# Designed miniproteins, single chains: the designs that were tried, part 98

Each design is a single chain, and the fold is of that chain. pLDDT is the mean over its residues in the fold that is shown.

## One batch from the design tools (miniprotein)

Design m3399
Fold by ESMFold2-Fast:
Structure m3399 (fold): chain A 57 residues (1-57)
Amino acid sequence: SMEEAALRTMAAADVRAGYETAKSMADASKKNPEGKEFADLATKLAEEFRAALEAQE
């Protein structure tokens, strides 16, 4: 798809950095009682970056 093609043209390092950042934010937010909405959003974002990384491999 066009979205997959666009993601594949990104630098692997940039996609990886996005994944690591989103993953770290999701994990940090899960430790906070108030962070539920942010944790869910960050987890979803991390999943999208992870899918892009796997598509590049």
Scores: mean pLDDT 68

Design m3400
Fold by ESMFold2-Fast:
Structure m3400 (fold): chain A 80 residues (1-80)
Amino acid sequence: MEEYIKELTEWYRKYRAELFEKYYQELVDKGAYGSLARLIALQRATKEARDRLYKELVEKFGEEEAQKVMEEIDKIIREN
């Protein structure tokens, strides 16, 4: 369980970073102001990454366990 949660946390961080780069570049290329582009890209990347992570957890463990695993991942992210 702990090993799986660590793997998921690293996957989430990596996927969120990839989405941030993609959305940030798209916004800048369209002429968005840099600080606004960063804010929007972070919000979009975070939402999309969290949604995908939650869907995978529900598929593997069901809704109750998915909520517990998300809480543990959120703790790890907050502590680092």
Scores: mean pLDDT 80

Design m3401
Fold by ESMFold2-Fast:
Structure m3401 (fold): chain A 80 residues (1-80)
Amino acid sequence: LEEELRRAVEDARAAAEAAAEASKESGLQGILRYTGYTLRAIGSAFHAVLLGEKGGRPEVGREAAEAARANGVKIDIEKL
């Protein structure tokens, strides 16, 4: 569980950072990369929230969601 939580947080952060970098690109490839990384960041953050609640570590899911939001991926943890 702890290893899964750590991976989910890292995946969310890395994907959100990649999305932020892709957002600075122009053209179709930039748009596709931004979209793909944004969806990955959202999925990883949601996974971290679910695992965190299940494992009694809700702060981990919150950290993942906040890391994604810091890089411009809009996630409302209140609605998760």
Scores: mean pLDDT 72

Design m3402
Fold by ESMFold2-Fast:
Structure m3402 (fold): chain A 65 residues (1-65)
Amino acid sequence: MKLTEEQADAILAEIEKYVKLSPEERERLRRALMEGVPDELTQKALEILKKKNPVFAEKVEELLG
């Protein structure tokens, strides 16, 4: 599903608490979330969220599913 800009930015902010993203990775991930087309980077970021904040990760997967 397509995420809003606010939802994508919230997910990015949570991921960045746990992992350092390059500017290019951040913009790529933001666009993938907003377009509703998860790529390998998006899947890797969700795995990090599952380990650090599983409740938030479940909500993100529901939005993308």
Scores: mean pLDDT 76

Design m3403
Fold by ESMFold2-Fast:
Structure m3403 (fold): chain A 65 residues (1-65)
Amino acid sequence: MTRVVGEALRVMALAFEDGSSVELVHEGDKVIIRLDASNAEAIEEAKRLAELLSEVTGKEAELVL
């Protein structure tokens, strides 16, 4: 399903409760998730975000640590 937003590079940032952060970058048919922390809970949450984004957008989602 198409959204009202055109093709544009967007960056969004989320802060986790443990103080770590993640950046989301939308580029064409790919979503890149960058995690700024290496603890196990933050990594697991970022993986869940990647799965959710892939399902919602129908695009490839990639996690970068």
Scores: mean pLDDT 63

Design m3404
Fold by ESMFold2-Fast:
Structure m3404 (fold): chain A 91 residues (1-91)
Amino acid sequence: MDELGQRARRLYEKVKELKKEGLMSEKEALLTMEDLSINSSAGRTEVHFYAKNEEGKERMLELGKELGLTVVPLESVEDLEKVVNRRRAEL
């Protein structure tokens, strides 16, 4: 696995932990993980997310800094769905 793939895998596992801790909903986590998987497979260091929980949002932003990934907070789950649907269309 390349270094980007390794960093993406670490963030993917951390999003699963945030969901388990109740800091992200199932839908928020699944959409974020899908965006991350599509972007990393395309060689992009970007991931889009939404978390209604403020602690979940702060932890995602810090994980992005720690892992050297561009973590982009969105305003709603619906905005995140639009981003992921656009990314799916690019596959």
Scores: mean pLDDT 84

Design m3405
Fold by ESMFold2-Fast:
Structure m3405 (fold): chain A 61 residues (1-61)
Amino acid sequence: SMLKKAEEYEKQSIELAKKGDMVGAYKYLQESAKYYEKAGVPKQEILDRIGKLAEEMAAAQ
């Protein structure tokens, strides 16, 4: 299901962030948000987390 895909992408994003792969974490979190929206259960919390991660990456440049 789209919901299961969203949850798997979210888990992969968290694991990548733990390993210091912020770019990978960002990409997987964006995919997670897309699948939550397609599942009809958009999560503002995921969009907020994407924004924070983008700010952290911009600050590191």
Scores: mean pLDDT 83

Design m3406
Fold by ESMFold2-Fast:
Structure m3406 (fold): chain A 95 residues (1-95)
Amino acid sequence: MEKATRYAALSVRIVGLGLELLEAGADQDLVDKFVALDVEAAVELARWAAEKGDFETVERILDLIEEARKVADKKKQEELDKAIEEIKKLLEEAK
């Protein structure tokens, strides 16, 4: 029960951020992949936001990926760990 509620809450947050990214001028295909939980698309959107100087959005994408990791299986966790490291590098480059 609790795990299913966390999945539903995470999906709502991902869709909400996806809509905000579209309104900010993000690529529709990248946002569609991100909403479908494509980890590589999340990293590409984080890079796009960083290039715009929108590091608050980069941090929001990182938080969502870290939350997704908590409910993912081992195989998906490895993919998410790689994405977390790449997004953290974008934030460190901003300092």
Scores: mean pLDDT 80

Design m3407
Fold by ESMFold2-Fast:
Structure m3407 (fold): chain A 98 residues (1-98)
Amino acid sequence: MKEELDAEVAETIAAMLVHLAKLALQQGRKDEAIEMVKLAIEVLRRLPRATPGAASVLRDAAKVAYQAGDKETVREIAELAREMGFEDVARYAEELAK
């Protein structure tokens, strides 16, 4: 189905954005890392359904946002994970955002 193909492409883009965010964070570029994470969240919001790949990307995005010091973005990730039915990822992000 076209929706399945669109989901695979969206997951790949979101995963690449989170990878770039990790690299930016390693270079001390926290603002750029957060921008990449926010772009990944927007890509994942356009998924036609929740996928295991999206859960992994959201978990990694939450960790990057936490390490960059942006608890607001971590909370946004927790909300999206809950909306997508990823309870474990949502709980993980909520604990980071305390």
Scores: mean pLDDT 83

Design m3408
Fold by ESMFold2-Fast:
Structure m3408 (fold): chain A 74 residues (1-74)
Amino acid sequence: SMEDELREMFEEMKERAIKAMEEKGYSEEEIQRYLEGIEQALKTALEEIKTLSEEEQRRLVRFLEAMFEQEIKE
């Protein structure tokens, strides 16, 4: 589903953020607070996509997924 695609994208983003923060020496507590922010952002994004047309939602999610995947591979 579209929600599943968005959640997968955020999971990848979260994994990269954790790795980057760990490499920079952030504490577990600091990382957790950041992840809470990411979780809130995901919740907001899930509500926002509902305000778009079905066609716009599909196109946007697919585009974001492709762009994020491209960044990981490059």
Scores: mean pLDDT 72

Design m3409
Fold by ESMFold2-Fast:
Structure m3409 (fold): chain A 65 residues (1-65)
Amino acid sequence: VSGADLLAQGQQANNTLVQLLLQAYPQARQFPQDTLHQAAAVVLSSFPQAGLDHLLQRTAQLLLA
């Protein structure tokens, strides 16, 4: 696995998590896109082996708590 592949995967995972967050928690639309992507990046780096359900819950807690 190349560094470029890891970066591309990270960006795609971030985008997917933000999209899922906005579907499950529409109230997150109040935040600017940069804030949503930063929160997703923090959660993805903190829980690299976690499933999508756990990542989604942690991102929601970070933004909406």
Scores: mean pLDDT 75

Design m3410
Fold by ESMFold2-Fast:
Structure m3410 (fold): chain A 63 residues (1-63)
Amino acid sequence: GSSEERRRALEEAAATLMRTMDATAAQLADLPVGEFAAVLSTVLGRPVSRRDAAALRRRLAAE
């Protein structure tokens, strides 16, 4: 998919984690990048790079 499709999939995965774990965006942003990438990979069922996870984590931390 496009970069935009990938971004939306990552944001949806983060929303799923927040709902499933009863966690806030700030709590997800506090995870180490490697762990966040691993959890996102599990939710999406496909590998998530540390770069993509780091970018999403920065966005969550800014909210």
Scores: mean pLDDT 79

Design m3411
Fold by ESMFold2-Fast:
Structure m3411 (fold): chain A 82 residues (1-82)
Amino acid sequence: MIIAGGIVVDVKDNEIKISNTAGAELLRKGDKLIVEKDGKRYELTIEDLPEVSGDYTTIKVKENVKELGIKKGDRVALESKK
């Protein structure tokens, strides 16, 4: 486990809240969040700058997160291409 990531703790239609603040400052509009669920990879496009609150980061995305079946407990990886 060598990449920055987190666990989903809450989901709204266009928002994911993750239990990690590390690397959130590197995320920009248009960057990708990768969620792996049931052997499937989902790519979410960051719509706005991430919001850090306590031990959690809230990330707004263009995709409807709930319709993709992303739920609490799912793993998220941050894809920063440098």
Scores: mean pLDDT 73

Design m3412
Fold by ESMFold2-Fast:
Parts: structure tokens; C-alpha cells; sequence
Structure m3412 (fold): chain A 77 residues (1-77)
């Protein structure tokens, strides 16, 4: 369930990070994930934007922050 997995990722990132700029990107991803859940799929344009935002958020995480997010994600089902 891609939409549920994305929401879990966004929640884990938001919980682990204290950076408002990253939190804003996570909120945008959450908005797209909610739309995917409601519609069953994103449009190709929305999917591309979601992938870009996801990559930017992951790239912004470094060292312990990324490790902490990955650990939280591993616990979520």
C-alpha cells in the first residue's frame, strides 16, 4: 500500500526532524500522499513532484538524523 507507506514515512520524518524547512516539504508530501489515498493514484505530474520532494527530504537528512528516521520507519507497519 504505497499511499499508507508514504504517510508512515512522512510521519516518521516529521517526528525525527526539528527543521521547519524540511517539515514544510514533509507537509507537502503528506498532502500528495492523502490525495493518492483518496484517488487511488497520483497523476504522472504529481508523482514526479512527490518523487522530487522525497529525494530532497532524504538528501537533507545526514548522519544520525537519517539513521533515526530509518529506525522509526523500520518500526512502522
Amino acid sequence: DAAAARLAFLRAVAAALKDPAISAKVAELARLAERAAAAGALTPAEEAEAAELDAEVRAALAGEERAAVEAVLAELK
Scores: mean pLDDT 67

Design m3413
Fold by ESMFold2-Fast:
Order: structure tokens, then sequence, then C-alpha cells
Structure m3413 (fold): chain A 105 residues (1-105)
């Protein structure tokens, strides 16, 4: 579904942007750099999907980057921000399962 791929891409990018803000608030400059680099990689994956007509594959790649980045960050962010990061991981993992099932049709 084009709508599901779009939602997956948008949610992945928004999650990485929110994680960058959390990393800045927690005073973790190395994590900010890692998140910004991975945000760039996710944006490239989405853009490649758009220009090649493989929007689902591009969105799935962005989801994988976002989930891996959030999981890496979970052990580094302050305890007060860990529940929010875990919630974002859970949302992205649900969306990934839905998109993977949609692409298998």
Amino acid sequence: SMELARKAAETSIESLERLAQIAKEDGLPELVLEVEINLGMALISVAVGEITGERGEGALSALDIAIETLRFALKKVSPKNQPQVQQMIDELERLRAQLEADLAR
C-alpha cells in the first residue's frame, strides 16, 4: 500500500528527529551525531525508493535504520527518556511488521 509505505517513511524520519532532540536534551553529542548521520541515511533510502518506484522497500530500509538507531540509543539516553524511546521502538516495530506483510503480497 502506498499509504502504508508513506506512513512508515514519515514515522521513521519523525522518530529519528525526536531522538536527536532527546540526545541534545540529555547532553549526548556523540549520540546526536550518530542520530543525524542515520537520519541522513534514512532520508536517502526514502528518496531512492521514490525515484526507483520501490517506495515500500525504501520505507522498510528507513524503518530498519530508525529501529536500530533507537535500540542503540535506549541504553545511552537518561532513565527519564528511556520510556519514550521504548514507545517509539514499539510503534516502529509494529509498523515494520505491517509493511513487511503488505510487501509480501
Scores: mean pLDDT 89

Design m3414
Fold by ESMFold2-Fast:
Structure m3414 (fold): chain A 74 residues (1-74)
Amino acid sequence: MEEQIEAARKAVEDVVNKALAEETDPELQEHIRSAGKVVERTAVERGWTPEEAEAMAKKAIDSVKQLYEDEKAK
């Protein structure tokens, strides 16, 4: 179980690090990091697999990017 939890956290960290490497906006980078932390906590609490954690991290980052674009349009 502990090894699965660590693998899930690493999967989220990998997705977050890739997104951060491609993004230059410091505010959006902050939102991406925040979303990553939420997904990591949820993965640990719900016992997600690394695959589930990776998929949710990608969804969360996409949602954060969309929300950020929408807020800029207001």
Scores: mean pLDDT 80

Design m3415
Fold by ESMFold2-Fast:
Structure m3415 (fold): chain A 104 residues (1-104)
Amino acid sequence: GGRIELALSNAQRALEHLREALKIAKELGNEELVKLIEEAIEHVEKAIKALREGNVDEALKHLEEAREYLEKALEIAKELGNEELVKKIEEAIRAVETAIRALR
């Protein structure tokens, strides 16, 4: 019990951090960073939907895709030197990784 609920809670936390990261990325005007964060948001939202439907395999695929987009976004954020954006992306990655671990 509780593994899907833990994954869902962490996916929702990742989504909150990503929405904040997206606002900062848009203010910076970096189109590539905005696109990477938007792709990560879409995959986290698809993972949340899959978790609510009990589809663990589908949720894992979307969480791993989100993680890949976020790792690319983190590299760009670090190069830009925006510490708040880096922190928000790192918090989102940790939440996604916790969700993945809960489902495995």
Scores: mean pLDDT 91

Design m3416
Fold by ESMFold2-Fast:
Structure m3416 (fold): chain A 99 residues (1-99)
Amino acid sequence: SAQERAERLRKLADELSRNPEKVDEYVKEGKIDEILASLKDEDPEVQRAALEVLHTLLAIRPDLAERIKASGVLEELAKNSKDPRVQELAQRLLDWLDA
């Protein structure tokens, strides 16, 4: 369910924050693409949870910024998301990446 997907993503963000060494493993396993796919989920709570995971990843691995921006997904969410909270979070993350 969408609730279970969102809860799993929030737990992932917490886990990566507590164990930043796991980020390199997730990047090596192609998990970034799975998180980017979650940003395209139909449920805005899943999209929001995925944005929280991306924020945590970028705080630990700022070098991922160009790869994430190149996907275009954050720009798409900031402009086109039906949920204003998702739009605002995506825009704040983009602004943070450009700082």
Scores: mean pLDDT 83

Design m3417
Fold by ESMFold2-Fast:
Structure m3417 (fold): chain A 79 residues (1-79)
Amino acid sequence: LSEEEIEKEIKKLDELLEQAREAMAAGDYKGVEEKAKEILEYAKTLPLSEEDLKKIEEEAEKGDVRGVVDIAKESLKKL
């Protein structure tokens, strides 16, 4: 990935996280679950290390959407 492509992927992850936070603030628990799933599926499409993908799956199992996004962003920055 180019630096520009990495920045675009990071921005996309931040946008998805913001949408999840907006749903949470509105009490839309179904929307939070849908966004959490969308974020996890999106992160899995990224060329992340196997180690970082495992960490992302562990955070997703715990319902830590913020942790999933943070690990994915840090993994992308290492590319």
Scores: mean pLDDT 79

Design m3418
Fold by ESMFold2-Fast:
Structure m3418 (fold): chain A 70 residues (1-70)
Amino acid sequence: STTERLIRESGELYAKGRELDKVNKEVGEELRKAGDYVYLQGSSLYKEEAKKKAEEHLKKAKELIEELKK
């Protein structure tokens, strides 16, 4: 179901966020925020806004990871 998929994806982002938080707090925070918004996509009231915000936080996390590689 969509709910099970969103719970799984949110949990994966939270797990990755906790692991990377040990290396860089901002990356961990952005990944956890992305996980929160993935979970909120299960709400009909917040679906489109939550999807957009999840994408924004994931993009920020990726940009921070790329900066750390330089």
Scores: mean pLDDT 82

Design m3419
Fold by ESMFold2-Fast:
Structure m3419 (fold): chain A 114 residues (1-114)
Amino acid sequence: DPEDYLEAAELFEEHARLYRQGVPREELARWALERLREFARRYGYSEEEIEEMLRAIENGDAEAILRWLKELPPALATALLIYAIETAPGPYDHEELAEFYERLARGYRRLAES
């Protein structure tokens, strides 16, 4: 559905904008978690399924995270991916991550046009 890809693109664009504004990573993670819970409930996922998604991230289970990303609707997959990136340990560059999210947004906009 083109609208699902547009919604995913808009999420990446908004997150990139917040990065460029210097919003702290902790606030970006909370924002992504709020979007994740909102979309999961909208698409009919249970609280148990949401907790499974969050446990995969907490445990650093890359295989479980990738399995969810392949299965979930684009907007929900986007929120999960952003939350996983923002909670991952290590230093990051705000401009580099903003550019990464902007590239993903352009990709999803192209998918919506197909």
Scores: mean pLDDT 82

Design m3420
Fold by ESMFold2-Fast:
Structure m3420 (fold): chain A 64 residues (1-64)
Amino acid sequence: MSREEQLERMKQALEGFRIAAKSLSPEDMERMKKHMVRYARRRYPELAKEFEEGLDKVVEEALK
């Protein structure tokens, strides 16, 4: 099912963002998060909320 492929791509994107977030300022992380959320809402609207929640957790984790 294409949903399983979308979930895998979402996991890969979240991992990439987690790696990038370690070297980004809080301002740059927020900007990148907003860009990724807009992309997800446009490309994968059914998963956009889950993806946004995942991105929020990455930012929170990186700031601790």
Scores: mean pLDDT 78

Design m3421
Fold by ESMFold2-Fast:
Structure m3421 (fold): chain A 78 residues (1-78)
Amino acid sequence: MKVTVVFDSGLKVEVDPADPSDIPKLAEAIKKDYPHLSDEEAERRARNIQAALAEVEKRGLAVPAEITGDQAGVLAVL
């Protein structure tokens, strides 16, 4: 299933927790919200967001169809 991440920049990125192909698009959106980050750090944060969403899905918890950039930022520091 896909979760839509809504960033402060106005970008929306659909993330499939089972498919890492969305990581580069997440990293690009993170860079727009946090332009001071390196490309490597933005990609690391994108991977953390995907991993956290995959864990929620694995536990059978109700995954919201949409999360905010602030919520994604919390997931990115896991």
Scores: mean pLDDT 72

Design m3422
Fold by ESMFold2-Fast:
Structure m3422 (fold): chain A 90 residues (1-90)
Amino acid sequence: SAREAAEEVIRETRELAELLSNESAKKGLLEGAEALERAVEADDWEGVRKQAELLLGGARNVYESSTNEEAKKEAEEVMRAAERLLEALE
């Protein structure tokens, strides 16, 4: 379901944020996960789509710029989870 897919995005995004030493990137991901969680709780599915797209972009930036293999792997998981969420919203 879209709710289950959103919960996976939230979990994976928070795990990714814990691997990051860059405070701005970490804060952005955590704020995005919180915004997604609030949109799900509000049944705001347009907001869920918007936050999923933003988190997909954020994870892609981490994947492309990171030299940390664990962070790259976790960024891939966030990207896959966000893509699954966006598919579930179609």
Scores: mean pLDDT 89

Design m3423
Fold by ESMFold2-Fast:
Structure m3423 (fold): chain A 95 residues (1-95)
Amino acid sequence: MQLSGVEGVRQQLRMTEDNIRRTKESLDLMAPEYPEEAKELAELVLKSLDRQIAQLQKQADSSTDPSLKKELERAVKRLKELKKELEKHVKEALE
């Protein structure tokens, strides 16, 4: 079953939150032995987050449904928070 509209946005956000958590765990494991590989992983995930933020912002800007637009704007804000958290974690792990 595919979730659509507001529920689809919420599910996508939840999946991204889970992926960021797993990325942080992977960075902590990799950083002591493989700092360059950990840095590359962090850069790829941050770039992916930037693309997702841009995509959801475009969807929000083009949405004619006020409820969907509001949920998309909420998701964009949350993804920006997750990006900031990941950037902080990367700095702490690779310092």
Scores: mean pLDDT 84

Design m3424
Fold by ESMFold2-Fast:
Structure m3424 (fold): chain A 104 residues (1-104)
Amino acid sequence: MLDEIVENLVSEDPEVAKKAIDELYERVVKLVAEGKNEEALELLEKATPAIEKMKGEVQAIGLNLLGDGYYMVGENEKAIEYYKKSLSIKDSPTTKSNLEDLEK
């Protein structure tokens, strides 16, 4: 459920926040698969300020998710921005590969 996912993203508990990131990813993928790109974009926009307030590895995971999500809804410039932010916190071969493909 969208509201519960966004609420759990602001949790001080990294385990709860990480679970919320995983649930956010599943929901974005499902919405895009159903052609509900507007709902997926709204969810990403609501989740963005919560993820940007996170710290450490959990923030890097969340920022990478925003990159993946924005890419899926066609927001390539935002996808590039969030992949770069994720990489600035933690190196990831997958995130780096996705960023290189989008910067072409």
Scores: mean pLDDT 80

Design m3425
Fold by ESMFold2-Fast:
Order: structure tokens, then sequence, then C-alpha cells
Structure m3425 (fold): chain A 74 residues (1-74)
């Protein structure tokens, strides 16, 4: 699995957690715990990514997902 594929899978899982939270299928506590785990895995992939353009793309995509989650919790 490439770093790009790994980031895509992690972001897809994070978006699914947000969708499940919005639909009431997950409690806020369950969503937070799952998102923290996924963010930790994403951070590891970002640290291993040496291509600056890919790293910037991954950070931008991660920031969008995080912003959506923060908005739901506010």
Amino acid sequence: MTPEQQVQQLLDQMEQVIADLEAGRLSPAQAEARLQQLLGQLEAVLRATTDPALRQQFLQRAAQVIARWVALMS
C-alpha cells in the first residue's frame, strides 16, 4: 500500500465516523476515540512522507475532515 492509498483509506474512515456521528449511529465519545486513533495513524504516515507536494495535499485533506468534526462538536 502506498502512502497516498493509506492516507485515502484513513480519510475515508474518518469521514465515515463523522457520517455515523451525524446520523446518530455513534455517540460523541465513541466518535472522538475513533477519530483520535485514526489521527494517530495519519500522523505516522505524514511523518514517513518525504514528497513535499504529497505531504501538503495530505495535510489539506486532513484539515478539511478535522474542520468538519470540530464544527459538529461546537
Scores: mean pLDDT 81

Design m3426
Fold by ESMFold2-Fast:
Structure m3426 (fold): chain A 72 residues (1-72)
Amino acid sequence: RKKSIAQYLKENPNAAAEVIAQKFNVSVSTIQKYKELLTLLKLSPDATVEEIASSLGLSVSTVKRTLKLLGV
């Protein structure tokens, strides 16, 4: 079974973005955005979706979809 990107990041927090990108056949920038989103959630668990979207330069709908994809 293929692990989700979120689960892999939780199990391998020190893994390089390039390694994860190659393993899941996604771009390095996509993995970097996922890592940044997870870091923001850890640092500011009370942050709203709007605040996260603003911090990452993404739309609210993109952040909501990404959180759902990551299983958060």
Scores: mean pLDDT 72

Design m3427
Fold by ESMFold2-Fast:
Structure m3427 (fold): chain A 79 residues (1-79)
Amino acid sequence: SSLLEELLRLGGQIQQLVQQIFQAIEAGDTQRAQQLLAQLEQVLDRYIEVVGQITGDEQLVAQLRQEKEQTIAYLREKI
């Protein structure tokens, strides 16, 4: 499935972006951290959309949206 391939690719992008955000925070690069955080937010939105399309599980989608908001808030506080 092309959606499953997209999901796996997006998962890898999320892991890489989170790593890069922490590296930018450690370096004191606030501008880079903010730009990467905006990219992470977009990738997470697409990931959740694709999960919804594959699973049809509205409860899982709602949970993932809540986890996204918590993750973004946490990282924003660290920047």
Scores: mean pLDDT 91

Design m3428
Fold by ESMFold2-Fast:
Structure m3428 (fold): chain A 90 residues (1-90)
Amino acid sequence: LTSEQQQKLEELAQKFADAVAAGDREAAEKAIEDMAEVLRESGVSDDLVERFRQDALRIADVGIRNGASAEQVKQALLDLITATIEEDQG
């Protein structure tokens, strides 16, 4: 990942976390799609991008249901992003 792509993912992870904390599933889904595009542009395989989308959506659904904080949701998503990138590389 370039520094620009890393910064974009960080910003989108914050938007996702804020949306989930607010109970805004539509905004959370939009952030997931924007992150998926950054991952695809960085060379992550389509299969791993699709898995990322499904796992991120589960984080959103669980977070909204349980009233998770934006901090907790952001950390879970950043961990997922890291795992997705590492799986693609190794």
Scores: mean pLDDT 86

Design m3429
Fold by ESMFold2-Fast:
Structure m3429 (fold): chain A 70 residues (1-70)
Amino acid sequence: LEEILEEVKKIFEEVIKLMKEAGLDEETIESAKEYGEEVLKKIKENPEKAEEYLEEVKTIAEYVKELLKS
């Protein structure tokens, strides 16, 4: 569980860093942070689904990274 929580945190930290570097609005960055906190909370409340949440987060993060490269 702790390993999955750390991986999710690292993914959100990287995405938020890229969003800031891309010059996205403070409002958008705060929304991304809130979403990350909500996902971490859901994983802690439902540890049996932690791996499923990690895969969903990875998929979303890759999509966002590609959009920010453009």
Scores: mean pLDDT 78

Design m3430
Fold by ESMFold2-Fast:
Structure m3430 (fold): chain A 64 residues (1-64)
Amino acid sequence: SALTEEAIEAIRAGDYERFNRLGVRLVLERDVAGLERLIAEARRLGDEKTAAGIESALAAAQAM
């Protein structure tokens, strides 16, 4: 989705404020595929802390 692409651009730019806002929106929309793509991108960048945070958000999106 467009939100997923914007979130990927934000994390690549180091804009964690924008990234977090877009991530919350993906959880609210229950965009599992978008959240999985963000996890993959965070891991590709070596950011395991961000990847773990998104995994928690993915679990919330799947449970709610």
Scores: mean pLDDT 79

Design m3431
Fold by ESMFold2-Fast:
Structure m3431 (fold): chain A 80 residues (1-80)
Amino acid sequence: MEELLTVEVTGAWGVNAKEGDLLEVKITKVIGNIAFGVVVSASPPIEGVEVGDEAVVNLKTGDVTVASKNGLVYGKVVKK
């Protein structure tokens, strides 16, 4: 199943993402209340975050964590 979620950044560790930055995540797999996906875009571009970086979404809370090669990005789903 291909579903696009818009994620608003709330924090980061190891990468220079700012609160209010937007990511689009393509969902590739859902297990219960957890969705797995990949980053498909960032606005603005975030240094250290690449297209294809893994994302984990808690569908119950809307919490998102993106794992990049340089660190973690935290966010919330804007669109469900």
Scores: mean pLDDT 79

Design m3432
Fold by ESMFold2-Fast:
Structure m3432 (fold): chain A 101 residues (1-101)
Amino acid sequence: GPELQRLTERQIEELERLIEELKELLERLKTAEGEELERLVEELKEKVLELEIQIGILRILLGLGRLLGELSEELERRALEVLEEADRLLAEARALLAEHE
């Protein structure tokens, strides 16, 4: 129904916001040293957890919307595109965290 489409749109927007925040954090980590690096690594751990949760929610909404035939083709495409970018960034963030664990 229209509520599932609206929830999916809102979840895409929230995940897009988190993706941009994570991109900025990853860029800052490239040049950070000492106490700043330590602080940003802790912030990255929190953002990774948030990203994993938000990816899970969008995947559930996408799966349910597909099963029920309630998502527009445009919205389904947007959900898949944002999930692909989120998965790529999550892999990059996890690789960086492994270097600092």
Scores: mean pLDDT 87

Design m3433
Fold by ESMFold2-Fast:
Order: C-alpha cells, then structure tokens, then sequence
Structure m3433 (fold): chain A 69 residues (1-69)
C-alpha cells in the first residue's frame, strides 16, 4: 500500500506525525498539503487522493533533500 509507505516514511523522518493506517482523513490531508506547500511541490501533488508510487517516492526524496540543505 503506497499510502502506508508514505505515512511510515514521513513519520520516520520526523517531518510530520500522521497515523499509519493508509487513510487520508481531513487532518492528515491538511498536514500533507502544508508540507507540499513548504517544499514547493507542483500543484498536481495537491491531488492527494490520486498520488501514484512515483509521486510518493518523489515526496520522500524532496523531504530528504530539504533536510540536507
């Protein structure tokens, strides 16, 4: 489950605290959108209900690069 992978990755990196349940509730969605805005991700990433595996990996990579800078 790609969403579970994203949730685990973000929690492990300490970027945000979200439930590892594979579900996008309103609180989780709000935290993800705030993170995407902070990282300057393209508007297409804001469609969090339609993220594919490649986009999920790109999000984790962007977080790692931001933390390294």
Amino acid sequence: NSMLTLQRGLNALGVTEIPVDGVLDEATRAKLLALFEELGLPAEYYDVDNLDDAKLKAIVHAVLEAKAA
Scores: mean pLDDT 70

